# Ledger of designs, part 63: designed miniproteins, single chains, continued (4)

Each design is a single chain, and the fold is of that chain. pLDDT is the mean over its residues in the fold that is shown.

## One batch from the design tools (miniprotein)

Design m14178
Fold by ESMFold2-Fast:
Structure m14178 (fold): chain A 84 residues (1-84)
Amino acid sequence: PILTIINAKYSLVLAEKYLEKGDKEKAVEYARLTIQYAEQLASLGYYKLAAEMLDKAAEIFEKVGETELASQARKLADEYRKKA
């Protein structure tokens, strides 16, 4: 659990850094990786943290214009939040 949390946060930091540098492709790649770790956290019962990670990934998708991916991430975050 702690390693998955660290990996999720690290992926999010990398997504934000690449977005700041204008590398939208890598920002999306790391945001997708953050989603994968968030789903793993949810499978372990960490629904609140998973929802927070999904919301943060959705912000990255919104900033790069990936509106459909952002919408899907926010919907999944809402579902996980209901289980917390």
Scores: mean pLDDT 86

Design m14179
Fold by ESMFold2-Fast:
Structure m14179 (fold): chain A 88 residues (1-88)
Amino acid sequence: LEPLDPDEFLRRVLKLLDEGAVWMEFTSQSVDGSYMEAVLLDAEGRELGRLRVRMTPEEWERVVAEIQERVDELRARGRRFVPIPRPE
């Protein structure tokens, strides 16, 4: 995985949300101490994308806020988001 700039990461997350993502989680990559990984899943638990990014705490708060705004907008349009994607 190639590490992305915060703005590039945000753009890719927003695109995956538009493409059907209903869940996203952040995972820490600890070997070199500075990379975080995010996984986006659809309603069936299928992986739509996996992204790696390097961010400061301030950039994290900004990016999370922008993602949350998009999620809220998509919810208002009728999209269902699941807290934890699991096979039924």
Scores: mean pLDDT 70

Design m14180
Fold by ESMFold2-Fast:
Structure m14180 (fold): chain A 81 residues (1-81)
Amino acid sequence: MSLEEQKEKIEEEFDREVMRIVLEARKRLSPEQLAALEAELRALGDEYAKKMAAAKTVEEIREIKEEALRRIRELQDRALA
């Protein structure tokens, strides 16, 4: 149960980061660019959820979290820079 709880908390952090990026993007992107960013963020969320479901150790969970957040930030930088 503790491992599953950690997965859920990380998914909440992912969702919070996505919302933060979307709010920031609304100030800088056109509606079309924002829609494209939201679609890519949704695709990353789906990929992340599958990887998390397969994770068996706290190390794997940590690595998946760090990669997911890094990819979200890279996507933000690409869209907003």
Scores: mean pLDDT 79

Design m14181
Fold by ESMFold2-Fast:
Structure m14181 (fold): chain A 81 residues (1-81)
Amino acid sequence: EIEKILDELYKDPVVRKFFEALANNDWKSVEEEIKKLSKENLEKLLKAFELSIKEKGVEKPTGGLEEAYELIKKKLAEIEK
């Protein structure tokens, strides 16, 4: 299920740039790309992170995913207000 969500998300150039920045540990670019994401894609990314955490059963942050997850949650909370 996560793979299907990610495949759909990767159709958005902003999502691709977000993951590219994340892979390069470029946190400034990660934050900037999150600001450019649509609400729908932010919600899909949040769901993908939640499913990844649940399915892997591990509590360890992975390659900045915890920080990215928190930034996505914060951005969605700002949009909902």
Scores: mean pLDDT 72

Design m14182
Fold by ESMFold2-Fast:
Structure m14182 (fold): chain A 55 residues (1-55)
Amino acid sequence: MLSEEQKKMAEEIVNLDVSTLEGFQKAAEISKELAAKNSKEEIEKIQEYIRKLVA
């Protein structure tokens, strides 16, 4: 299961306005940080969580 920190970062990405260049760039930066700090399996779980939030 995802940690609270991983859930908060996923939620931050979802709450960004990615229709703006600034929002899109910030989402990319958070995603890069997640990839640097987490395993491949953890990233897959975080992405599944994000998909559920935007569905």
Scores: mean pLDDT 75

Design m14183
Fold by ESMFold2-Fast:
Structure m14183 (fold): chain A 55 residues (1-55)
Amino acid sequence: SHKLEVQKKGLQEGIEILQVRLERETDPQRKANLQASIAKLQEQLAKVEKEIEES
């Protein structure tokens, strides 16, 4: 599905942006928040990838 491929790309781009921010972050609390956000996007990416495989 084209819709799932677009969602996958958007999630991958979002993860990359947050990973770059995490590498530059020095505050421990902000690092923890970024890691939590990355983890949630990775969970969503895994679900989208599974839906693509099952299509």
Scores: mean pLDDT 88

Design m14184
Fold by ESMFold2-Fast:
Structure m14184 (fold): chain A 88 residues (1-88)
Amino acid sequence: EPLENIRKALEDLAQRASEIFPEYAKEIEEALRGMAEAKTPEQVRELADRAVEILKKAGEKSGKTDEAESLIAQVRDLADAKIELLEK
């Protein structure tokens, strides 16, 4: 169940990111849910880029840039994994 594993990982990531950046919780959750629901590599890339921009903004405004960079790396890894599965 590779797609289901990625969905769960995105849900866990959304939960952790929302705890770190509660003021951005809705935007983060929407972007990561979009990545979980995306059916094409292009949609995954677009939503991952959106999640990265939200996390950069959250990190800058809250002074938690290291936490934001860690979450951004996880978003990119999950996006790459989902794109690879969709290209098979």
Scores: mean pLDDT 87

Design m14185
Fold by ESMFold2-Fast:
Structure m14185 (fold): chain A 112 residues (1-112)
Amino acid sequence: MVKSVEDAVKLLRELSQPLTPEQRERLLANLDEILKGIVELLKSKDPLAQQIALRTMLALVRRLGPEAARAIASNPELQKLIDELEKSPDPGVQKLARELREAIREALGDEA
């Protein structure tokens, strides 16, 4: 479960390497709890915490594929936050929110 920026950074490091089948299964099993923690980071007024949260979601989509993309796309609170962050005054947050949307679209399109 992601409870802090430090937890999100640790998860990002794990996601930067090829996942074992056991790691993939564990991450998918805990995905809803991970996304709850990410929501709290995105609700912060700290652009650095928002960028780390967005990068973590992007890495989850890239490593776990359509299952992670569906979990994010089906979460109304995350969709609202991503919509708001695409309009962020921080250029890094704005860019990452747009990249995340594109990654979700690509991951869900690959199932067609």
Scores: mean pLDDT 83

Design m14186
Fold by ESMFold2-Fast:
Structure m14186 (fold): chain A 69 residues (1-69)
Amino acid sequence: MSDRERLEKAIAGAREALKISEVAGRAGIHEIIELLRELGQDELAEQVEKAMAEGDYEGAIELVEKYLE
């Protein structure tokens, strides 16, 4: 699976998890953060982490979606 495909799958999972609960959504976003760090995208991972800390889960996911465009 390509890095892009892994990120797209993680984004889809996080969005679906957020519909179920905040706890599940946070776990999905944490998976995205770990993938970004694995890919060397430490700055983007930190931005996503900050958005999540502020409770902006939608904004956190949108940052990664924008990166893939």
Scores: mean pLDDT 83

Design m14187
Fold by ESMFold2-Fast:
Structure m14187 (fold): chain A 68 residues (1-68)
Amino acid sequence: GDEAERERLTEEIIALLEEHVPLDEEERAKIRAVLLGFSVERLRSALEGLRAGGEVTARAAKHELLNA
């Protein structure tokens, strides 16, 4: 279902963020909660952007997700 796909995409995004930027337990929990509120389409777009953008994109994404 969409819930399983959303969970999978959320965990892939968090894993890619952690390749470039450190996340503590509180930051990871907040980011997960924000991402689970996104549509599957938005999560797929975010994942592709992170794969293309590297560390600079990951730092910007961390900042934006923590301030959402």
Scores: mean pLDDT 85

Design m14188
Fold by ESMFold2-Fast:
Structure m14188 (fold): chain A 71 residues (1-71)
Amino acid sequence: SSQVQRLLDLAAQYERDAELNEEAARELEERNKKEGIKPTLYSAANILRVGADTSRMLARRNREKAEELLK
């Protein structure tokens, strides 16, 4: 159905957002390691990791809702 497709499209978008944030976090973590910068809970890399985790959670919820509609 169009509703199922919309939920799957939203899940895919959140997954792409998570991948971009995870990649950006990885690049910042490697740069900070080379510069001897100690990780902190409030670092830009950690903020990106938390954002990615949230996007992954939203993607899962949208996929679960789509699966329920297909049952």
Scores: mean pLDDT 86

Design m14189
Fold by ESMFold2-Fast:
Structure m14189 (fold): chain A 73 residues (1-73)
Amino acid sequence: MSAAEVDALVARLAETAKEDPGIAEALARMWFSIALLAGDAEAAELLARRAVEAGILSEEEGRALVEEARRAA
């Protein structure tokens, strides 16, 4: 997954968050897990960071996911 694809995904999740923040958060975590399972730790880390910046994930949760992605790399 490219950085542009991650940014596009997070933008779509931000639109979902306007109607249901809980679903947007769950989808962000799901896509993070898919990226790690695909061996794309860099995309997973970027997704976690972008989701925090977009207000989809909390800063604490985003930091935990970033650390997980870095350990997987």
Scores: mean pLDDT 84

Design m14190
Fold by ESMFold2-Fast:
Structure m14190 (fold): chain A 118 residues (1-118)
Amino acid sequence: TMEKIAKLEELLIKLYEIIKNKEDESKFEEELEKLRELAKEMPEEAKEHVLKAIEYLKKAREYYEKEKYEEMEKYLLLAVGHAMQAATELLVEELERQGRLEEAARVREEHAAALAKA
């Protein structure tokens, strides 16, 4: 649960840096595969968001190679958004499993408020 969120954040940061710093494609594919493997161990809702983030990271890399940096930034932002949704679902599911229903509701509300301000 929390370990999966930490791994998700670490892999997302590495992939963002790989794209931003124009690093080798093999490094990008290596870290992307680690993210795909992590998604297999997630609940369906969180997994769907991680898979969406993976697809947007691939598109960001493609636009970077075409020197379309505005589109690259758009897809990087979409990937971050989906990764944040996956992390929120993992946290909510763990809190609900522990019977901490009011804390789970608060996490959902805080995430929705953050998205509304973006």
Scores: mean pLDDT 80

Design m14191
Fold by ESMFold2-Fast:
Structure m14191 (fold): chain A 68 residues (1-68)
Amino acid sequence: SAADARRAVERAVPGLKLTDEQAQLLLDYVRAGPDASPDDVRAVVESLTGARLSPEQAGAIRDALLGL
């Protein structure tokens, strides 16, 4: 769910706030592309939120969402 995706992202990157709509879009993106790299996930998150992510943070988000 969007709420599960939002919680997973917040656990991976404390302080990164997503709306339910942003979390759903990110989850759908990862599910549509199981080969999505950390760099691909970073680009989507930065586009949606304006936040700057490290490669480690982007990888943590990808892994957390794939674990759902």
Scores: mean pLDDT 80

Design m14192
Fold by ESMFold2-Fast:
Structure m14192 (fold): chain A 106 residues (1-106)
Amino acid sequence: DEEERRRRLEEERRERRRRELREEFKRTAPQVLLSLTDSAIEARRRGDTESLQTIADTADLLSEVLRELGLEELAELAQRLSDLARGGGSVEEFEELRKEVEELLK
């Protein structure tokens, strides 16, 4: 059946793309998290609560995407960044999170 063959090929292509996206995010998400954490440190030093809220929202969205892709460790780090940015985390707390993310790049 031509329709069944077409459906199977489309399903295989969707699965392949999902796997490729997961592998890409596994490589790129630590660098994105480092950049967001550095931005959070600078915003906290300036007392820029508006930037911290934007960072929290961005990290929360990233955490959701990472969780959907099965990247739980990265999702937990993104969620922690979001929680710290919303909850008034200290510069020291952001620097500790940054070190944990940096270890994933080794």
Scores: mean pLDDT 84

Design m14193
Fold by ESMFold2-Fast:
Structure m14193 (fold): chain A 83 residues (1-83)
Amino acid sequence: MKEEFEKRLKEIEEELKKYGGKDPEKVIEAWNEFIELMEKELGLELLSSSVTIEPGTLKLTNTVYDPELGETLTFGPLFAPVP
């Protein structure tokens, strides 16, 4: 489970590096895949997700609840350059 999660995170990071500066739609798609991965693979409950377009940048943030730990976790903000 954790190894597969780590592998998929790396794949998403590689997609963000390839497309982050040229294709915002690909960046958003990879981010949505990451959200789905957290819910399906880790059993996390999505509390909030935001994608904000700022000049030259996508700002990506997720907040999730981990029922196993009884804690709220925040991923990001991640900044992906866009044209």
Scores: mean pLDDT 64

Design m14194
Fold by ESMFold2-Fast:
Structure m14194 (fold): chain A 100 residues (1-100)
Amino acid sequence: MVEEDIASVERIVDRLEARAMELVPPEHQQAVRDALGKLRDALVKLAELGTREASIYATSLIFHALALLQALEMGEITPEQFVADLEAIAKDAEKKAKEL
């Protein structure tokens, strides 16, 4: 991963946050921001590692987050479930970024 990949990660997370803020009730917005902030930090660390393993994992995290957003938009999951799943992804991402 290089600076270009870091910029791409930041753009993707910013777009995820903007859309999620439109879909979740005000009482869940801070939890979403906190979880996405942790996910952003982990994705940046993975990009800085520059390994194929880190790149594959970062890509899977991005697709998982996008799938959760789509499920929320389609009404397949609740805002509460979206927050819980996003927090779980962020926590796992922080742990994995330290291990890779």
Scores: mean pLDDT 83

Design m14195
Fold by ESMFold2-Fast:
Structure m14195 (fold): chain A 83 residues (1-83)
Amino acid sequence: DEALEYLERAKSLTTNEKTKKYLDEAIKSLKEGDLQSGLEYTQKAIEILKEIMMRGGTMNEVKALNELNKALGAIKKAIAAKN
């Protein structure tokens, strides 16, 4: 699943432990088929990275945010495709 790949790439790029925990929860939720919880945890990780960037984040946090936005798009498409 492309969403899982993007989430794992984002996790490898960030050093923030709270972001990593939310990404672990998002990955777990998606593997269990819980798209809504996967979406929620991905959004929480994005919010933390945006806060870090406002305080002078690095290029790795920018790259992590880009991967999370790709994951978010993939999860939203999966939810929209569910009847």
Scores: mean pLDDT 84

Design m14196
Fold by ESMFold2-Fast:
Structure m14196 (fold): chain A 100 residues (1-100)
Amino acid sequence: MKKVLVVVVGPKEGAKKAGERALEEYKKRGDEAEVVTASPSSSGTTKAGVAINEALKAGWEVKVDETLDPEIWEKYKKKLGKKVQKSIKTLHNALKKGKS
């Protein structure tokens, strides 16, 4: 059994739906999983970064999910695409530092 933290970045509704799907998938596999959703903002990224750091210290596998709900992503990609990508990159950099 693996312990997994899934971090989902995006607009609140899309990130929540994607996180719920990921949590259900890991539970079906018999893995222990937690989900953190992050808004594409400085505060949202900071909270997710803290959760990543705590999970890594506890020996959990951490995954940053770039996959938003396709319907919600299509609606927001023009307005939020760059902000979402920047937030994902910031979280991947935090994850890399924690593994180093």
Scores: mean pLDDT 67

Design m14197
Fold by ESMFold2-Fast:
Structure m14197 (fold): chain A 65 residues (1-65)
Amino acid sequence: DELSELATEYGHYYYEKGYSVDMSGALAGLEIAKKTGNKEYAERAVLLAEVAGDKKLVEEAKKYL
């Protein structure tokens, strides 16, 4: 779907900047949640940020749930 493609693009962007795979996915999900209000991407961002161990990013992503 369109949002899945956008998530892949943002994920690659952050990965190329030196973030881990999980962190890149979390940041990509957060960007989509911010721009679209899509709760599923906010939930994905929370999950991936938890896996990556970034507590601040977990808190930020939860704002968009």
Scores: mean pLDDT 83

Design m14198
Fold by ESMFold2-Fast:
Structure m14198 (fold): chain A 117 residues (1-117)
Amino acid sequence: MTDEELLDELVAEVEKVLEQKGVPKSLRNMIVVALRHTARDILARTPEEERYETFERLRKVALQVVEIAADAIKAGKSVEEIYKELLDFIDTLPEEDRELGRLVAEAIYFALKLMET
């Protein structure tokens, strides 16, 4: 499976979670774009022999972070409150997954700040 096929699978799962949680299409599109860029950068920096393992960890973390973000968005929380909840969750992850979690949270924070009115 190519990196782009892995990214397409991740993006489809993320969009499905956001849609099921009722996140508006414009914000879903921005989050998906931000996460695709972040995931592509992570995979590009990962040795080929570790790529599947790193992708599986990234996918697991990203889906959890996205679900928390979607619930907080629907609760009407501020961008700063959402970001704090994501960071609090990341601190509960195994140490090896915390950096992946932070990169995912930063991607979501960036998307939310761009969509802020």
Scores: mean pLDDT 85

Design m14199
Fold by ESMFold2-Fast:
Structure m14199 (fold): chain A 116 residues (1-116)
Amino acid sequence: NSRHIKAFLESLRNGNTDPIYLLSKALADKNDFSSLPTEEERIAKILEVIRTFLLSETDIKDSSEISSLDDNTLKLLAAKLLSPNKFKGKTLSDVPQDELETAFNELDAILKKIGV
């Protein structure tokens, strides 16, 4: 279910930073984020991943563009958001389907918990 990830991206496009702050707190103890000592550094890393993956926030013009993102693309985004150093430079062909599904389900659960 891609609904929560798409809602998260739509909130970011609309300038709502609250979900980013909540996500940064949820990821603080994860391996790739525990090395980033400040909340500001964790937020910057999340935004870097999203901008790099989706070209830029300015390229998302409306909700139909976000809605057109396929499930495999969103699964890869989830993997890169949860483990940005592990999946840096990786494409869909580089990541096993079970790892993509695991990352997607983990991010979806986090976004549900933070109210996205």
Scores: mean pLDDT 76

Design m14200
Fold by ESMFold2-Fast:
Structure m14200 (fold): chain A 85 residues (1-85)
Amino acid sequence: SNAEALARIDELEPLLEEGKKVRKEIDELIKKGDYEGALKKAREFLEKLRERLLEIYGPEDETVRENVENQEEYVIRLLEQLIKE
């Protein structure tokens, strides 16, 4: 229903705003060469995002869980490669 769709958008809006703030903080840490700090910030946000998406969509939506885990793995691997280079 439209009411359920609107409620989900309202619940996602705070996460989107927090995501923008966290991304800016991560970008600033990367520019300073603090890749370990950037990785820690990314992990903390992705864990929070995962918990919130599970609360909204429920534990039966494996697609949401897999998408969050894939995004986390991608970001972590990217930052680990930057640390090694």
Scores: mean pLDDT 66

Design m14201
Fold by ESMFold2-Fast:
Structure m14201 (fold): chain A 95 residues (1-95)
Amino acid sequence: STRKEVLEEVAKKIIEDIKKNIKELIEQIISNPESELEKELAEAIKNKDEKKIEETLERLKKEYIDVVKKNSPEALKLAEEIAETFKKELLKAIK
């Protein structure tokens, strides 16, 4: 298998995991935030501040995509799909 095929299969599994376990992922972020942006997201979710949630998710997505562009540009399109899925599923789960 090519590296591209392996990356596509890994991305598919990550996307499926996000869709299946989004509520557990949200609870983990609230209970154990791993970054300053995740702490900001956790607070916004606790406060039910939809505007702040959307703004913080866009900042998290941008930071994630910027890291991927620098370290693994071949994975960029897959990373964008993962980040967009996480954002959409999280926003859907909190509404």
Scores: mean pLDDT 84

Design m14202
Fold by ESMFold2-Fast:
Structure m14202 (fold): chain A 92 residues (1-92)
Amino acid sequence: MEAPQEKIEKLKPEIEKIVEEVAKKYNLSKEEKEVILELLYYYVEHLLMAEVEEEEIKEELKKLAEELAKRESVEELKELLKEAKEYLEELK
């Protein structure tokens, strides 16, 4: 894959901004914010492997962050993170 690490680094500030905006909108706890941030990083890796364009990646991240923020349950978010980690380990 072409420079996936470079693309992830460039997207980090955008991902952090998206998480901060949804955290403010949905009154998320620090723990919820951290889990959502980590989930978005795993999702970015998945989208980059699927060769999704950068503009579309940003839109997908916004949609995912909104959906995750609406769930409110830290346990649900932690379960999703566990599944995302398993999925990427399988892909290695």
Scores: mean pLDDT 72

Design m14203
Fold by ESMFold2-Fast:
Structure m14203 (fold): chain A 90 residues (1-90)
Amino acid sequence: AFVEPPERIKELAKKLGIPEEVLREAWEYYLKGEEALKKKDYAEAVRYYNKALELFPELVLAETALGILRIMKALGLLDEEAVKLLEELK
């Protein structure tokens, strides 16, 4: 997937109508979630993706990643801590 460079965050924030600092922080949390997911730290991945969505609810990438984690939960692939965190997100 194409990842926008940090300097592009300002342009994207302007196009999306949100403060640059909010988009930058949401993107940083999304990337931390991706790193946690690669380490199979599913609980941390859930926390970071949720933080990204708290900052920017329209961040489709983080929403999609949480959707994939919910499918993994249904398949019994997640640990108990990650399952509990996903259940607490509402």
Scores: mean pLDDT 77

Design m14204
Fold by ESMFold2-Fast:
Structure m14204 (fold): chain A 69 residues (1-69)
Amino acid sequence: MAKEKITLEYNDDDPRSLAEIGAEIAQAAVEAHKRGAELIVTGAEEAKEMAESVKKVIALAPESRAAAA
């Protein structure tokens, strides 16, 4: 398959704050979109929900195509 994957794994016992985890997921989602890759988040449910929210925002704002011009 031609599509690359970016995988992030979070543990329920992760010492990082939800804000730090969210920032990392948002950065990875933007990078995945720029590369045409699939973002996969596993482990903690909070992290999975944040990834889904970020993916929706990116999907609704295809400005990434304009930024490439």
Scores: mean pLDDT 71

Design m14205
Fold by ESMFold2-Fast:
Structure m14205 (fold): chain A 106 residues (1-106)
Amino acid sequence: YKEKAIEYLKKAKRYLEEAKRRAREGDSDGALEAIRKAAEYMGKAYEYAKKGLSEEEYKKVESQLEEAERAIGEAIRRLQEGDYDGAVRALGEAIRHLEEAIEVVE
């Protein structure tokens, strides 16, 4: 379970990095699709973290994933407004929170 949680967190991070690249290119549709894939893998990471981690580690991962979700929501709003620079910054924040979650489980 712990190894699967790490795998899915890393996949979610990869898709957020793709979303950030797409946002830099002005590709709103591509960025939103990558965000959707990241959200799917975050959901899987959440499930495996709950099963494989200690209560203390799980709460830390949950907190980081909740912060990543808030940053993703901001990124989606910025993309819809055509604020690609704002979207890139928000996606960078979401990626940072996923990196913190990965550090908890590694």
Scores: mean pLDDT 88

Design m14206
Fold by ESMFold2-Fast:
Parts: sequence; C-alpha cells; structure tokens
Structure m14206 (fold): chain A 96 residues (1-96)
Amino acid sequence: SRENALKAAELLVETLGPAGAALVVAEAASILGDEETARRAWELAQRRASPEEIAELLLRLIEKHGREEVIKAIEEALTNWGVSPEVRKEILEALG
C-alpha cells in the first residue's frame, strides 16, 4: 500500500503542485471528520511538501478510515478542485 500511496501522491503533486496536493488531502481528511490529519495536511501546504510526506498522510487516512472511504473522500475533494474525470480516475486507481 505504501507504493500505491506514493504513486497517488506523485500524481497529485504533478496535477496540482505540492501545495494543491496537500490541500486536497486536507479537504479529504475534513470530509472524513479527521481534523487532526486535515491540520497536518494544511501545515504541509504552507511549506514545500514532498510526495513522500503526502503519501504518509494518505496511508494514515487509509489506516484510520479504510480504503473505500478514503477513495470517496479524495474523489469528492478532486471534484471540488476541478480535476478532470480522466485524471481523477488515474489518481483513484493508484490508491487501489
């Protein structure tokens, strides 16, 4: 799952930049009611986040909330950020 989370994080950073990738994860965490992980993601958005740091937050969300719920939250966040259906599908498939 770490490899899948890293691939998804790299795609997020390529699509939205490091700050945008972190903000999408923050929104997904908020959708899941995970204010602690949302805060950590928002802090990453304020500094230069690496794909590895984004991947660690994605893994944390999956461990706490389950893969299916995280995929739904990421899909909603990506839709709210105006990411195209094709790119959303690629990111969600990378998560599993």
Scores: mean pLDDT 86

Design m14207
Fold by ESMFold2-Fast:
Structure m14207 (fold): chain A 62 residues (1-62)
Amino acid sequence: MSFADVLKKIRDYIEGKTTEQELKEVLENSDLSPEDAERVLYALKKLKVSEELLKIVEKKLE
């Protein structure tokens, strides 16, 4: 999944249109550059999502 797909799912999550589980699946299947992964991680930290979701994105920075 592209960065644009991830951003759309984050927006849908903020709007209450999707579950944390669906967001997790999109993040796990995302093909993110380290720069895009940093942006996603910053957004997720603001949303106070579970540590499990943060850890998935952090792995893409390594």
Scores: mean pLDDT 78

Design m14208
Fold by ESMFold2-Fast:
Structure m14208 (fold): chain A 100 residues (1-100)
Amino acid sequence: MSAGEKIIELLEEKKKEFDEEEKEVVDRAIKQIKANPDDEEVLLAVVLAMALWIQQHPEASKKFYETLLELAEILEKESKDPRVKREARLLKEIIEKLLE
């Protein structure tokens, strides 16, 4: 299973636990990834867009933050591009600080 497919499965699983605004963010992410699930730049851009949304919405649920952390972990582990791996690691560190 590709990194994109793993991310889609995780997002679809977690979506049921989210509020309406969080569900809209997830639906947009799934749609973008489904358009090109093997493009690691697209995967990174989608996860970064979700992280930016959290910075603008500090009221986002703990489940949403934890899901974003899991997405960054999938990118770090499964991506082939060293730059994508590095950016995913940095994103993990930022999300971990936001969960404090």
Scores: mean pLDDT 84

Design m14209
Fold by ESMFold2-Fast:
Structure m14209 (fold): chain A 70 residues (1-70)
Amino acid sequence: SIEEELLKRVEEVRDQLSEEELAELEEAIKLLSSEDVTVRVGARLLIIGILLQVEIESKLSEEQLARLRK
């Protein structure tokens, strides 16, 4: 399932996550068990966004990261 794929990706990058990103991720993971389909879709998008942010940060220079954080 998409949820299983997302959780597998989370485990692969867990050591690259900040404490803040981990907290956001844990909240999004809780929302995956929601009875509301829209909430579950939103949770998947949040997890994808966090994973994409980690990948982007790994590929960008410190100067480029500073510009994106503004």
Scores: mean pLDDT 76

Design m14210
Fold by ESMFold2-Fast:
Parts: C-alpha cells; sequence; structure tokens
Structure m14210 (fold): chain A 65 residues (1-65)
C-alpha cells in the first residue's frame, strides 16, 4: 500500500508540473480502504483543477492494481 501511494504521489507531482500547478499543495492519503486526494490553493479554480488531476491519477493507478 505505501508503494502504491508513493507511485501515485510521484505521478501526480509530474502531472501538476506539466499543467503549471506545482504551486498547489496536493496530497494523497489512505483512509481505511480508500485513497483520498486533497488539494489546497489560494485560487479555488487552480485548487479544483489540481484535485481533478490527482483524482484521475488515483483512478488510473487503481485500474492497474
Amino acid sequence: MRELVERITEEMKRRLEEAGLSDVHVDVARIGDELVAVAHSRDPARQAEALRLAEEVVREALERA
């Protein structure tokens, strides 16, 4: 599980940098049997886009797991 979270975090970081959203704080945590993405930014639109990208990365990783 830690390895999966680490891979998701690394892929998410790359996608955020590609999208110009590296200034948004994004984290992925395991809560029980769920993986939850959290994003925080001073700009709500940037926060929402970063969260959307993080959720997409989590979904793609779970498809392969």
Scores: mean pLDDT 76

Design m14211
Fold by ESMFold2-Fast:
Structure m14211 (fold): chain A 74 residues (1-74)
Amino acid sequence: SSLDEEIEELLKELEELRKKLDLSNPEHARMAKGIDSFIEWVKKNKENMSEAEKRTVKAIMEHEIKELKEFLEK
């Protein structure tokens, strides 16, 4: 579905932003651990999600991407 495609595109964007984190920085390392856990959870669960759950996950992913972009600008 288009929603599944949107989630896959958001996963790719999160993974690309995650690669920009400096793991030698403790604050970046902590953020990276959180993002890695979230990405793993989405990948494991997306195939079993209802359409409503996928819409909720999409909204959460969009928020996480925004927060990570803002974090990387610091």
Scores: mean pLDDT 86

